# Designed miniproteins, single chains, continued (3), part 7

Each design is a single chain, and the fold is of that chain. pLDDT is the mean over its residues in the fold that is shown.

## One batch from the design tools (miniprotein)

Design m8226
Fold by ESMFold2-Fast:
Structure m8226 (fold): chain A 108 residues (1-108)
Amino acid sequence: SLERAREAADKAVELLLEGFTPVNITAASLWLTAAEFEAPDEEARRELLRYVVQRLLSKILGVKPEDVAKLSDEEQRRLLVHLIRNRPDEALELLQKALGKTKEELEK
């Protein structure tokens, strides 16, 4: 069920937004696994993963979801790694460089 897949993905995002602790990362990974099992096909699984990453990056960095969606999967992964390592300034700098936007333009 795509609806159940989305609900499980939203739970994973909520946990990670509370903080990148080992407990939250473990719980989020279980919810993401449940979301993948509920997804009807491989395209839905890929779209769901992009939704999770884009929502997480948008909320943590305070930038528009549309700007995160312009990034490649590799660029989104690099941003997520910087956030997990508690380096939001480095993540924001990569986003600025990838999109050709200033910090002020991204925070609007």
Scores: mean pLDDT 75

Design m8227
Fold by ESMFold2-Fast:
Structure m8227 (fold): chain A 54 residues (1-54)
Amino acid sequence: IDQADLDAAMLEIQGGVYNVIGDRETSLKYHKKAAEIRGDKELAKKYEEELEKL
């Protein structure tokens, strides 16, 4: 298992937890960081755009 994949998975879990408790801003930040680690530029941009709308 690649450490980057594990780090991204942990950030995704943290993002999900913050989303469930209603902290949308923190959730989006964690999900954006996970997408950046995975090299998914399109997904990271989508999360950044959602964050800017807050």
Scores: mean pLDDT 81

Design m8228
Fold by ESMFold2-Fast:
Structure m8228 (fold): chain A 60 residues (1-60)
Amino acid sequence: SLDVRSLTPEQVRALLDATVEAMKEATEEAKKKGLSVIEMFRLWAERARQREAELLAQLA
């Protein structure tokens, strides 16, 4: 997992903003697919991991 201590305050802000946007997208996708609340929580977790991976790639 990404070490938060390695991030600048600007990168932490970017991660937060990207996470919020990913959660919004995941919620709309869950609504369209008729997912249960538990399945939506799993989708949120998966989208958060994807955003962490994207941020890590940008830092390289």
Scores: mean pLDDT 76

Design m8229
Fold by ESMFold2-Fast:
Structure m8229 (fold): chain A 56 residues (1-56)
Amino acid sequence: SSEEKALQYKNMGNEAFKKKDYQGAVEAYGRALTLNPNDAEVAADLKEAEKKLYPE
């Protein structure tokens, strides 16, 4: 159940990222990582979305 919810949030984050909705991607990936903190792929995707949202 938690793994399935994490996958759903991961997919939502991927869809948001594709649409360049980086704020939505950060929120969705963050929720996925909260449910599955060991998902290194989601952690990396979250970091990339944050870089897009807060470019220096």
Scores: mean pLDDT 85

Design m8230
Fold by ESMFold2-Fast:
Structure m8230 (fold): chain A 55 residues (1-55)
Amino acid sequence: ETVVTDEAIKLLKEEVERSGEKAKELYELIEKLGEAVKAGDLETARKLSEEIDKL
């Protein structure tokens, strides 16, 4: 599809959250990324971003 609606994004997000172990790993990495950014730990944030990209 050439256009992605807000509804489609929401459904994909819900599917990722419910898809099991891989979704849980992605969620944990996103949480850690947020905490690293809050702490100003840009090195850890960069590393976590790379791990997310590799999933």
Scores: mean pLDDT 72

Design m8231
Fold by ESMFold2-Fast:
Structure m8231 (fold): chain A 55 residues (1-55)
Amino acid sequence: SPAEARIAHLRALRAEYDARVDALMAQSTPEEQARLRGMRAVADAAFDAEIARLA
């Protein structure tokens, strides 16, 4: 279905975003890591909320 395709796309984007943030965190200071963890959590919550609405 169109909804299943969109959910699959959102899951892929979430995973890619997390991987990029995690890679950036590995090269970051503790202060930068704290900010990046916050950004990752907010982005993850937004993806999860949108996926839940489509399921």
Scores: mean pLDDT 89

Design m8232
Fold by ESMFold2-Fast:
Structure m8232 (fold): chain A 66 residues (1-66)
Amino acid sequence: ELVKALEENADLLPQAFIVAARAGLENGIKAVAEAPVRSGQADAVLTALREAGLERGVKIVEEAKA
């Protein structure tokens, strides 16, 4: 399960979400958006996406955090 694998490798989440968002993999980001929330990395991922200007990725992760 991809979400569980990302939770187990939480330190990689900000970079992984930047790469996926830049590649336009929005459905992939939606499928795993709970991983940052469950691992306590949601704020780190959101900060990284905002700093990179990836607004759609930010919105998807914010919706998962809510």
Scores: mean pLDDT 75

Design m8234
Fold by ESMFold2-Fast:
Structure m8234 (fold): chain A 60 residues (1-60)
Amino acid sequence: MDAAIAEALWEKIKADSGNTPLNLRTFSLSDAEMAEFAEALERSPEVRARLLAEFRARAA
């Protein structure tokens, strides 16, 4: 399920970047992982909205 892929990759991004905003650091996802993450978010707009809210809460 694309939502599970998006959540797993998001957890990896959070672990790799700590509490630093993503736009201030390069996270260690491979090109293939980045493509999977993007596709999973495109297929799961509800998950995308939730992860965006989590990103904003965590980054701010």
Scores: mean pLDDT 64

Design m8235
Fold by ESMFold2-Fast:
Parts: sequence; structure tokens; C-alpha cells
Structure m8235 (fold): chain A 72 residues (1-72)
Amino acid sequence: SLSSLPLREQLLAVADYVLANTQKALEAGLLTEEEAEILLRQAEALRELALTIDDDEELLREAERRIEEIVR
């Protein structure tokens, strides 16, 4: 389960998952190229947060904010 992994590994896994789903959605015609580019950039930003923030609680708050932006 994703929730059983350390937070940093969860964020990296989520970023990879978003990238894979974005590609499939593009192929299915569910996303425009512009929408896919936005999702790609947001996934990369999430990965960058996982690599730069050492405090788990701060990382969780920032990750939650970024994920909220992605799913809207």
C-alpha cells in the first residue's frame, strides 16, 4: 500500500503515477497537450519538494497543497 511507504517515497511514487496516467489520458484523448504539460510540471514540482524538504510534517503540508492543485 502506498500509505505504508515513507512520505518521501510516497511523493516520488505519486509523481511517477501521475506521469504514467497523463500519458495514457493523452492517448485516449481525455487531455489536451497543454493540460498534459501542466500535469507534467506539477508532478516534477512534487518530486522536487520530496528531494528538498527534510522535515516530514512540512513536506506533508506542501505536498498536500500541490496535490490539491493537480487534482483540480
Scores: mean pLDDT 76

Design m8236
Fold by ESMFold2-Fast:
Structure m8236 (fold): chain A 107 residues (1-107)
Amino acid sequence: KKEKIAEAKQLVDDLYNKLLELIRSKKPVDEIESLAANGLSRIAQILNDLVETDEERERARKALIEASKLFQDAIDAYRAGKFDEAIELVKKAAEVLYSLLDEIEKR
């Protein structure tokens, strides 16, 4: 379980850092969208393996919905040329996922 939590945290780290690189490098929005969608999908898959209680499943569901909305808002900000806002929204999405993983780790 600790190993899978560490793996999930590493996926969030990798996704966060790579999204920041793409945004700062002014890469095509399609690359940013694909990375966010694929990254969140992989994180969701590992979370499904990690959650054991109905309470954890509900927390994971809410966190994934919130992170998805934040990534979509970041992509919308990026399309509008609001790069600093896009970076801040990506940070918030990562924070939501880290908070969930920390809650699961505490049991």
Scores: mean pLDDT 85

Design m8238
Fold by ESMFold2-Fast:
Structure m8238 (fold): chain A 85 residues (1-85)
Amino acid sequence: SAEEKLAEFKEVARTGTLAEIREKADELIEFLKNESSIERNKVASQAGAALIQAALENPHLDLDEMTELVRELIYRVLKIDGELE
């Protein structure tokens, strides 16, 4: 489920390396391609919030890396919904 994929992403965001977080972001985005836009936006919002929290506590992330991950996540979600022209 989307909730299970989101939970996996939150755990990796909290403790993982940049590479592990990117891999889980790829898995989450791939799963979200088959969800409704409403569900996709809810899950993406929660994933972004988890990355912001992770920047404060995850020793493998700095603020710049977190900012890039959030931007990348937003871009990829908007691209799925065709919102980027």
Scores: mean pLDDT 78

Design m8239
Fold by ESMFold2-Fast:
Structure m8239 (fold): chain A 94 residues (1-94)
Amino acid sequence: STMSLAEAFVRHLEREARLSLAAGRPGEEIAEGIVEATKAFLDSMRANNIPLSQETADFLFERLREILEEVTGGDEEVIRRQEERLRKLLAEAM
């Protein structure tokens, strides 16, 4: 299901983000990578004619926001910029 794909994507992204943080990569760079990975995931869904439901979009936005908060240490400016990008990507994928 689309939700199962989104859940698997989020789990993979959380693991990669935590590994990058442990390796000393800057939170802003990890945040950028999260958004780019999300774009690639949504582009792949679109290429395979898999529509993004509102439920799955809401799930992705909430979970990705939590990861952004964790990797940036609550940097409100970085979070705000990346949330805006995520909102646009998710809206385009629906």
Scores: mean pLDDT 89

Design m8240
Fold by ESMFold2-Fast:
Structure m8240 (fold): chain A 66 residues (1-66)
Amino acid sequence: SLEELRERAARLEEQIKVLETDNSPEAKKKLAELYLELSRIYAQLGDFDKANEYAKKALEIKKYLL
């Protein structure tokens, strides 16, 4: 349901807040994964602006780690 998708987004956003305080490469890799997951959820919710924003954040991290 859409409510379950919103709850999942909220849980991912909480995980992201914690990981954003950690500058280790492992935390950055996990952040990129969570940003991509959040992007997919917002796309499913029809929020394409947020979906695109989180996809760009994931790409920037991956570009930095490569």
Scores: mean pLDDT 85

Design m8242
Fold by ESMFold2-Fast:
Structure m8242 (fold): chain A 56 residues (1-56)
Amino acid sequence: SRAERAAARRAEAAARGPTPAQREIAEKLNKIGDGIDKGLEKIRAGADRDEALAEA
C-alpha cells in the first residue's frame, strides 16, 4: 500500500543517514550557528542598555 511504502521509505532514509562521524560534524556546526544567533541577541540587548544609560 502507499502507507507501507511511505513508512518503508522514511525508515530507509533514517537508517541510511550520514556516517556517525559526518553526523557529529553536522551537530557541531549547528551548535556553532546557535551560538552565533545567541551572541547577536546579547549584543542587541547590550545596545538597548547603553541607550537607557545614556538617557539617565
Scores: mean pLDDT 69

Design m8243
Fold by ESMFold2-Fast:
Structure m8243 (fold): chain A 81 residues (1-81)
Amino acid sequence: DSSIRARQRAIYADAFRQYDTDGDGTLTQGEVVAAIMDVLGMSRAAATARVTAYFQQQGVSTITQQQFIDFMMSIRDQMRQ
């Protein structure tokens, strides 16, 4: 449902802003781990594994708000199975 997707995107956008402690418009690997643990209720070990794999696959040291939202949505869909 479009309204549920819109609410989820808004929650993840708010989480990005909350965990962007440096205010540089990007999140580090550690900040993404913290956000996933808090927002999705994932364990530190599971969050660290998923985030590490994603950053390695993307070849980046930080991610943008759009990349973060898309990543969070993909994890949520996988957890929903």
Scores: mean pLDDT 80

Design m8244
Fold by ESMFold2-Fast:
Structure m8244 (fold): chain A 85 residues (1-85)
Amino acid sequence: STVTLVFSSGQKVTLEDVPGASVEAEILGKKVTYTVEEILDEDTLVVRRLIELEDGKKYEVVLRYKRVAPNVYELEEILEVKLVK
């Protein structure tokens, strides 16, 4: 099955609800990759977000998403932010 992630901007991204599933999206003119890291339970997903900046630097953010409607998840918490070498 698929899940939809809703961003604070109102934009949405849909991907398969299996660990390792990923999708590329454009958020505010930037390319961002979302990957399902872990499915903790039916209401909670851990998602990895990779964003590439104009200077070639990449940031990886690990996010916890909470179910708000059937197959629809919203950001609950930022778990980790790191600069990728």
Scores: mean pLDDT 81

Design m8245
Fold by ESMFold2-Fast:
Structure m8245 (fold): chain A 99 residues (1-99)
Amino acid sequence: MPSEEERKENEEKIEKKYEEEIEKLRKEDEEKAKELERIRDALKAYRYLSDKLQELLAAGDLEKAAKLAEAVENEDVETVAEIAGEEAAEAVEIIKSAG
């Protein structure tokens, strides 16, 4: 099985290709490009929140991890910002706009 480092490198390569395809598509079909961009942003937002949750769990901060998970589920942007910062709050807003 590939190492974690190899997986991250492959994910970064996939993300770059996805961005290039969105830019190409934007010239041919702006509506489709915007749809793909929204899906990409939502996936990045989910990954960011997952990483933040994993960081709290790794640090042994189970109370903050539980509170963050509950706030994300309830789309409580203010509580997410207090626990994980403005970038995490923006991630929740992106997910809300995509659903």
Scores: mean pLDDT 77

Design m8246
Fold by ESMFold2-Fast:
Structure m8246 (fold): chain A 76 residues (1-76)
Amino acid sequence: SLIDKARELFEEAVKAAEAGNIREASNLFTKAHKLLQEAKAPDEALELFRKAVLYASAGNVEEARKLIDEAVEVAK
């Protein structure tokens, strides 16, 4: 599904960010966000996704993964 692919791309983005590949991470986060929008995810899920990206960008990967899991559950 689009939602499962968005979660997968988010994990790839986190891995890219941890490796210092900031451009790749940004592109992957953008693709994941577009897939959630295409899946017509509710505003609550999109807000959780935005918070997940902010935590990932700040280096708080643990919180980012919790937030993306919540976003995916709300979107399904």
Scores: mean pLDDT 85

Design m8247
Fold by ESMFold2-Fast:
Structure m8247 (fold): chain A 77 residues (1-77)
Amino acid sequence: MTEEERERLQKLFDEVKAEIEKMLAEGKSYDEIIDELLARARASKDPLERLVYETAAAFVAMQKAIDKIEEERKRKR
């Protein structure tokens, strides 16, 4: 990556992280957050922006899977 691409990637990552935290604070579900992030990725013509949104969506999906496993464990005591 060029230094400009790296700086842009870091800035995009920080912005997307802030958006996810805001959506969680607003009470949005993981499904709603994933859908929003993937919609932004699909709408983006910038490969770096698309990569950041797709990566963020994958992290949210993993967190959803972890929470579901923990919920099932509590339900099957």
Scores: mean pLDDT 78

Design m8248
Fold by ESMFold2-Fast:
Structure m8248 (fold): chain A 61 residues (1-61)
Amino acid sequence: SIDQQLDALGEQIRAARTLEEVDAVSAQLLTLIRQHADDPEVQARALELAREIARKLAEIL
């Protein structure tokens, strides 16, 4: 399900240690955003994950 995919991306973000790993997760998140453009619940969860990505990048950089 989409919820399981979003949960999995969240875990991948938390586990990421390199810019390459963050880039890979970001690409997957963007794909899900595009596939679920009309789903406000998915969009809201995706925005939270995007914020987690931004925090992880600040941590690595």
Scores: mean pLDDT 85

Design m8249
Fold by ESMFold2-Fast:
Structure m8249 (fold): chain A 60 residues (1-60)
Amino acid sequence: AHTIRVEFPSEEAARRAAAYVNEHYPDTEARVEGNVLTLTSSGSLEHAIGAALAAIGEGL
């Protein structure tokens, strides 16, 4: 498994990003604590990075 943490400017942004990942990346678990999003992927590192980049775009 691969774990990536992303810090967002607000908790609302982190929650939007998490919702997007949970909808579109079924092998990636998105968890939010404050403004920090933790992504845990059972897939490849490349897939985990893709999910993180998508999350950043959605959280803006």
Scores: mean pLDDT 78

Design m8250
Fold by ESMFold2-Fast:
Structure m8250 (fold): chain A 70 residues (1-70)
Amino acid sequence: SAAEEVVALADEAARAAAAGDLERAAALEAEALALLEEIKKVASDEEVLEIVGRMQAVMRSHAAAIEAAL
């Protein structure tokens, strides 16, 4: 689903950031945000909040490594 694709892109972006590949992380984050904007056009507010919550959860799982890479 598109929701699963957004979360997967967010996870890939977090992994790229954790690895120090900030250019790839920014590109993947931009792709995830663009897809999220398309989902917002057809999804309920509750569905959008669930997707955003899942994106935040994958970012939190990599937070220490991302902060170390900055």
Scores: mean pLDDT 80

Design m8251
Fold by ESMFold2-Fast:
Structure m8251 (fold): chain A 93 residues (1-93)
Amino acid sequence: MVEVSLKDYPALKKGDILNAQLTALTEDVTVQVKWFFISKEGLELYDGPVVTLQKGETVTVSITAEKDYKGATIINVALVDGNIEAIAEAKLL
């Protein structure tokens, strides 16, 4: 089992760095990270890194905002063997 957490962001401006923390809770695991940016203008999907975590390890994965986002929802998805194992959500103002 893997856990994901997102830090809170009041708003996102172009060049801002978003951080998510991934923790391997039960076993060593390889995680594929994906980012979803959902706004009234549409959905944008970005591939994040593939990271290998040892049991009990926490790693930070980051993405840089390519434009300003307001009122958007940011979702980080942790995939293991193609399956969604964890999600974290942040709602921007």
Scores: mean pLDDT 82

Design m8252
Fold by ESMFold2-Fast:
Structure m8252 (fold): chain A 86 residues (1-86)
Amino acid sequence: MKLTLVLKNLTPEQLIAYTLSAIGLKIEGNSVSITISGNTLTITINNLTPEQVSEYLSIALILKTQGNTVSITISGDTINITITFP
């Protein structure tokens, strides 16, 4: 499966932290693409297992319960998660 994670309205500290985490995944050999546009970070991860997909969905749902705006769409083997921070 493919995951596209879009993180919007990030603080500079959040942008640095999440970008470094994504770079770490890429250095470890995961198929990761990273795009930064202003305060928006887009991370695309390929070849996810069903277990990894469940982990990301659980995190997104937790962030939604914490007052963040979360949108999840599934199209075939692609999952799109958009999180907008306050």
Scores: mean pLDDT 80

Design m8253
Fold by ESMFold2-Fast:
Structure m8253 (fold): chain A 68 residues (1-68)
Amino acid sequence: TEEAARAAEEAVRAVARTSGFDPEVAAANARAAGLEAGDPEAAERAERAVREAKDAEEAAEAARRALS
């Protein structure tokens, strides 16, 4: 859902601003957003996409797309 996608994007960006971007924490937060939306497959895709991202910006965009 769009709301879950936005939440995941914001969570990833928040990790980057606060902790200097930890991909594991960002991936866990993206997964949590997908699970709260009630879509375990989208949650898994978001987690994987964030882990595969090269930087915080790419990770945030990938999380949003996975949950859109």
Scores: mean pLDDT 74

Design m8254
Fold by ESMFold2-Fast:
Structure m8254 (fold): chain A 70 residues (1-70)
Amino acid sequence: MAEELLREARELEERALAALEAGDRARAFALFAEAARLVAEAFELEGDAEGAARARRLAEYYAEKAKEAA
């Protein structure tokens, strides 16, 4: 499961970079937030509670940036 979550997170990060290139900052930050959320889930599955907490804070940060850019 963790490997599948990390693969999905990488795909979302690629889509986020494409959105930035297209000038859609709101969509890009929303995709980065979703990717960080999946990374947090992967850390939880691996037993890394500290890593998961940091990734969750990053997801919240990007979610706020998405709202600012909308």
Scores: mean pLDDT 86

Design m8255
Fold by ESMFold2-Fast:
Structure m8255 (fold): chain A 71 residues (1-71)
Amino acid sequence: SEALRKVAKAEMKKMLLDLGVPEEVANEIAEAVAEAVVKHPERSRELTREVVALVREGRLEEALAFARSHV
């Protein structure tokens, strides 16, 4: 769903910016998470939680790779 993708991307981007992630990186991670959530809606909570956990630990490259592995 295009609507789900847009909402998921916007919510994730806001969360990442609030955590201090640079805008370019926040955009990339948010886009990957939105695609992963659209492909696996039943896992959206788990995927979002894992990405946020990696970001909180400063593991931005791993967060992006994790999200992309689910698109």
Scores: mean pLDDT 85

Design m8256
Fold by ESMFold2-Fast:
Structure m8256 (fold): chain A 96 residues (1-96)
Amino acid sequence: SEELKEAGKKALDVAIQLSDAIHRLRELREQLADNPEMVAELDATIDKLRQALRDIAEALRSGDLEKVKEAYEKGQQALDEANATIDRAEAELKAR
């Protein structure tokens, strides 16, 4: 259906942004390796984004419109939370 195609495009767009956020979080983790509390927060955030990517992949494989919508909405929420963590980590680097 056209609705499923459109939802699939949104899910793929969110997946790309999640992948980009994981890459940035991994870079920040290496740069902040001497801060164990921040490393733990970054690792937890990376794990959440990896789970969101798996959820999107599973929803897309199901071909279920509602599952695809739920997956990209949850992925967008995880992305928003990750961007807040990225902002905090970048502020820590600038303070050095």
Scores: mean pLDDT 91

Design m8257
Fold by ESMFold2-Fast:
Structure m8257 (fold): chain A 74 residues (1-74)
Amino acid sequence: MEEIRERLEEIERLVEEAERAVEEGNYEEARKKIMEASWLIDEIRQTFTLSPEERERILELARRMDEIMKRIEE
């Protein structure tokens, strides 16, 4: 439970860093952070059984990641 929480916090940190990188025009760094966050989400899904609350958290993080990728590619 605590381990899942810490991993979700790490993913959120990576997403926040990617959002900041986009604001600074550093699209390569933003893409790198999103790739790292995506890998961590995949690892969590493979390693743990997720509660509905944890699934909602991941969906929200994935939505933010999609927004970042849209800004990089458009």
Scores: mean pLDDT 81

Design m8258
Fold by ESMFold2-Fast:
Structure m8258 (fold): chain A 61 residues (1-61)
Amino acid sequence: AVGATAVVVADYTGSAPIELSLKKGDVVTVLGVFDDGTALVKSVSTGEQGVVPSDILAPVA
């Protein structure tokens, strides 16, 4: 859900400027979820924002 916390379950390397690179075990805040299977997130540790596949996220909400 938007505003919820999620944990990254697999490493992801962004391939486009809008995408965010994340490591397994990272904690993110979900800012938006799209119906194409992507999510806009903010890394809790770095503060960076970007789009990632939602299937690499384990939602806690």
Scores: mean pLDDT 76

Design m8259
Fold by ESMFold2-Fast:
Structure m8259 (fold): chain A 58 residues (1-58)
Amino acid sequence: SREEIRERLRERFPGLSDEEIDEAIAIAEGLARAGFIPEEQILPVAEMLADTEARVRA
């Protein structure tokens, strides 16, 4: 679920704000809704986006 993905991202990227985590999830969900990725890839894509944001801040 979205809540499970959100909690997982908070745990892995404690330096990101809730807003940044929600944005990463929204982008991944949007890609799945548009048919660019399958639903099972929402989590790994959201993780990739969150990791990129965390690296930009490091």
Scores: mean pLDDT 82

Design m8260
Fold by ESMFold2-Fast:
Structure m8260 (fold): chain A 87 residues (1-87)
Amino acid sequence: KLAVLLEDEDPEVRAKAAEEIGKIGDKAYVPALIEALEDEDPRVRAAAARALGKIGDKEAIEALKEATKDEDERVREAAKEALEKIG
């Protein structure tokens, strides 16, 4: 259900879905959140990075390292913080 919302037409809906997934902490959503790190909207990419940091799954490390090079400063900061949380 939440994974479907990560593909919604509205970037605000996608960002909120990523935030909700992060709060739930379910590792089953990690692949979908990694895809959301490549979203066209920087709000969605930042929310996905924060969610991956909260979940703490090390499968996200490579994707988060790439997100630290993002064009948007907020996405870069969220990705760096997520990597610090994962260890």
Scores: mean pLDDT 86

Design m8261
Fold by ESMFold2-Fast:
Structure m8261 (fold): chain A 59 residues (1-59)
Amino acid sequence: MSIEELKEKIEEARRRLEEAKEALKAATNQEELTRAIGEILRAIGDIFQAELEIEKLEK
């Protein structure tokens, strides 16, 4: 996996985070709220994992 691919994954995860924030604001019931929060956490996790992998590849 290249640093460029990892940077693209971070960009995608950032976009998903923004979409999840919009979904959270639009949530009208507990299920929608829970799904939006789950997606936010997943996006943050994806960003964190990609950042760690970039550090591992940079030498």
Scores: mean pLDDT 81

Design m8262
Fold by ESMFold2-Fast:
Parts: C-alpha cells; structure tokens; sequence
Structure m8262 (fold): chain A 92 residues (1-92)
C-alpha cells in the first residue's frame, strides 16, 4: 500500500511536470493536487518522515525542472528553491 501511494505521488508529479512543459496549467494543477493527495495518504498511513521528505523532494525536483523548461523560473531560482527545501527537510 505505501509503495503504491509513493508510485502514485511520483507518477502524478511527472504528469504535472509534462503538462507544465506543454503549457497546460489546468492539467498541471490537477496532477499536482493528486500527487499531494497521495503524499498526504502516505503520511496518514504512518510512512516515516524521512520517506515523506524524499518523496516530496523528488516531486519538487520534477516540478522545478519543468518550470525552468516552461520559462516560469530561471535555473538559478529553481536551484535556490530546491537547496532551501533540502535544508528545511534535513532540519526536520
């Protein structure tokens, strides 16, 4: 069950990233919402904090890369945001 939810979260994050690159903001938002819902269910089922942090970071990395390709963020902005996220997750 946890493995299926992890897979679902990452699959929806990937679909959100592809939709973002295609300029389909509605599809990107819908898939991002589903990815976060799967992550929430992982937490509710007692997945370790470290596993939740890893899944969240992987989702964020996929979306940040897509945002750079879509022209919504610069590479520098994406790298700064991901570095800040990694630092915050490590401090938890």
Amino acid sequence: ELEELRRRALEHAEKAAEALKAGDLEAAEEHARKALEALRRLRELGAPREELAEVYLEMAEKLAEAAVEAGLLSREEAEEALAALRARLAAL
Scores: mean pLDDT 84

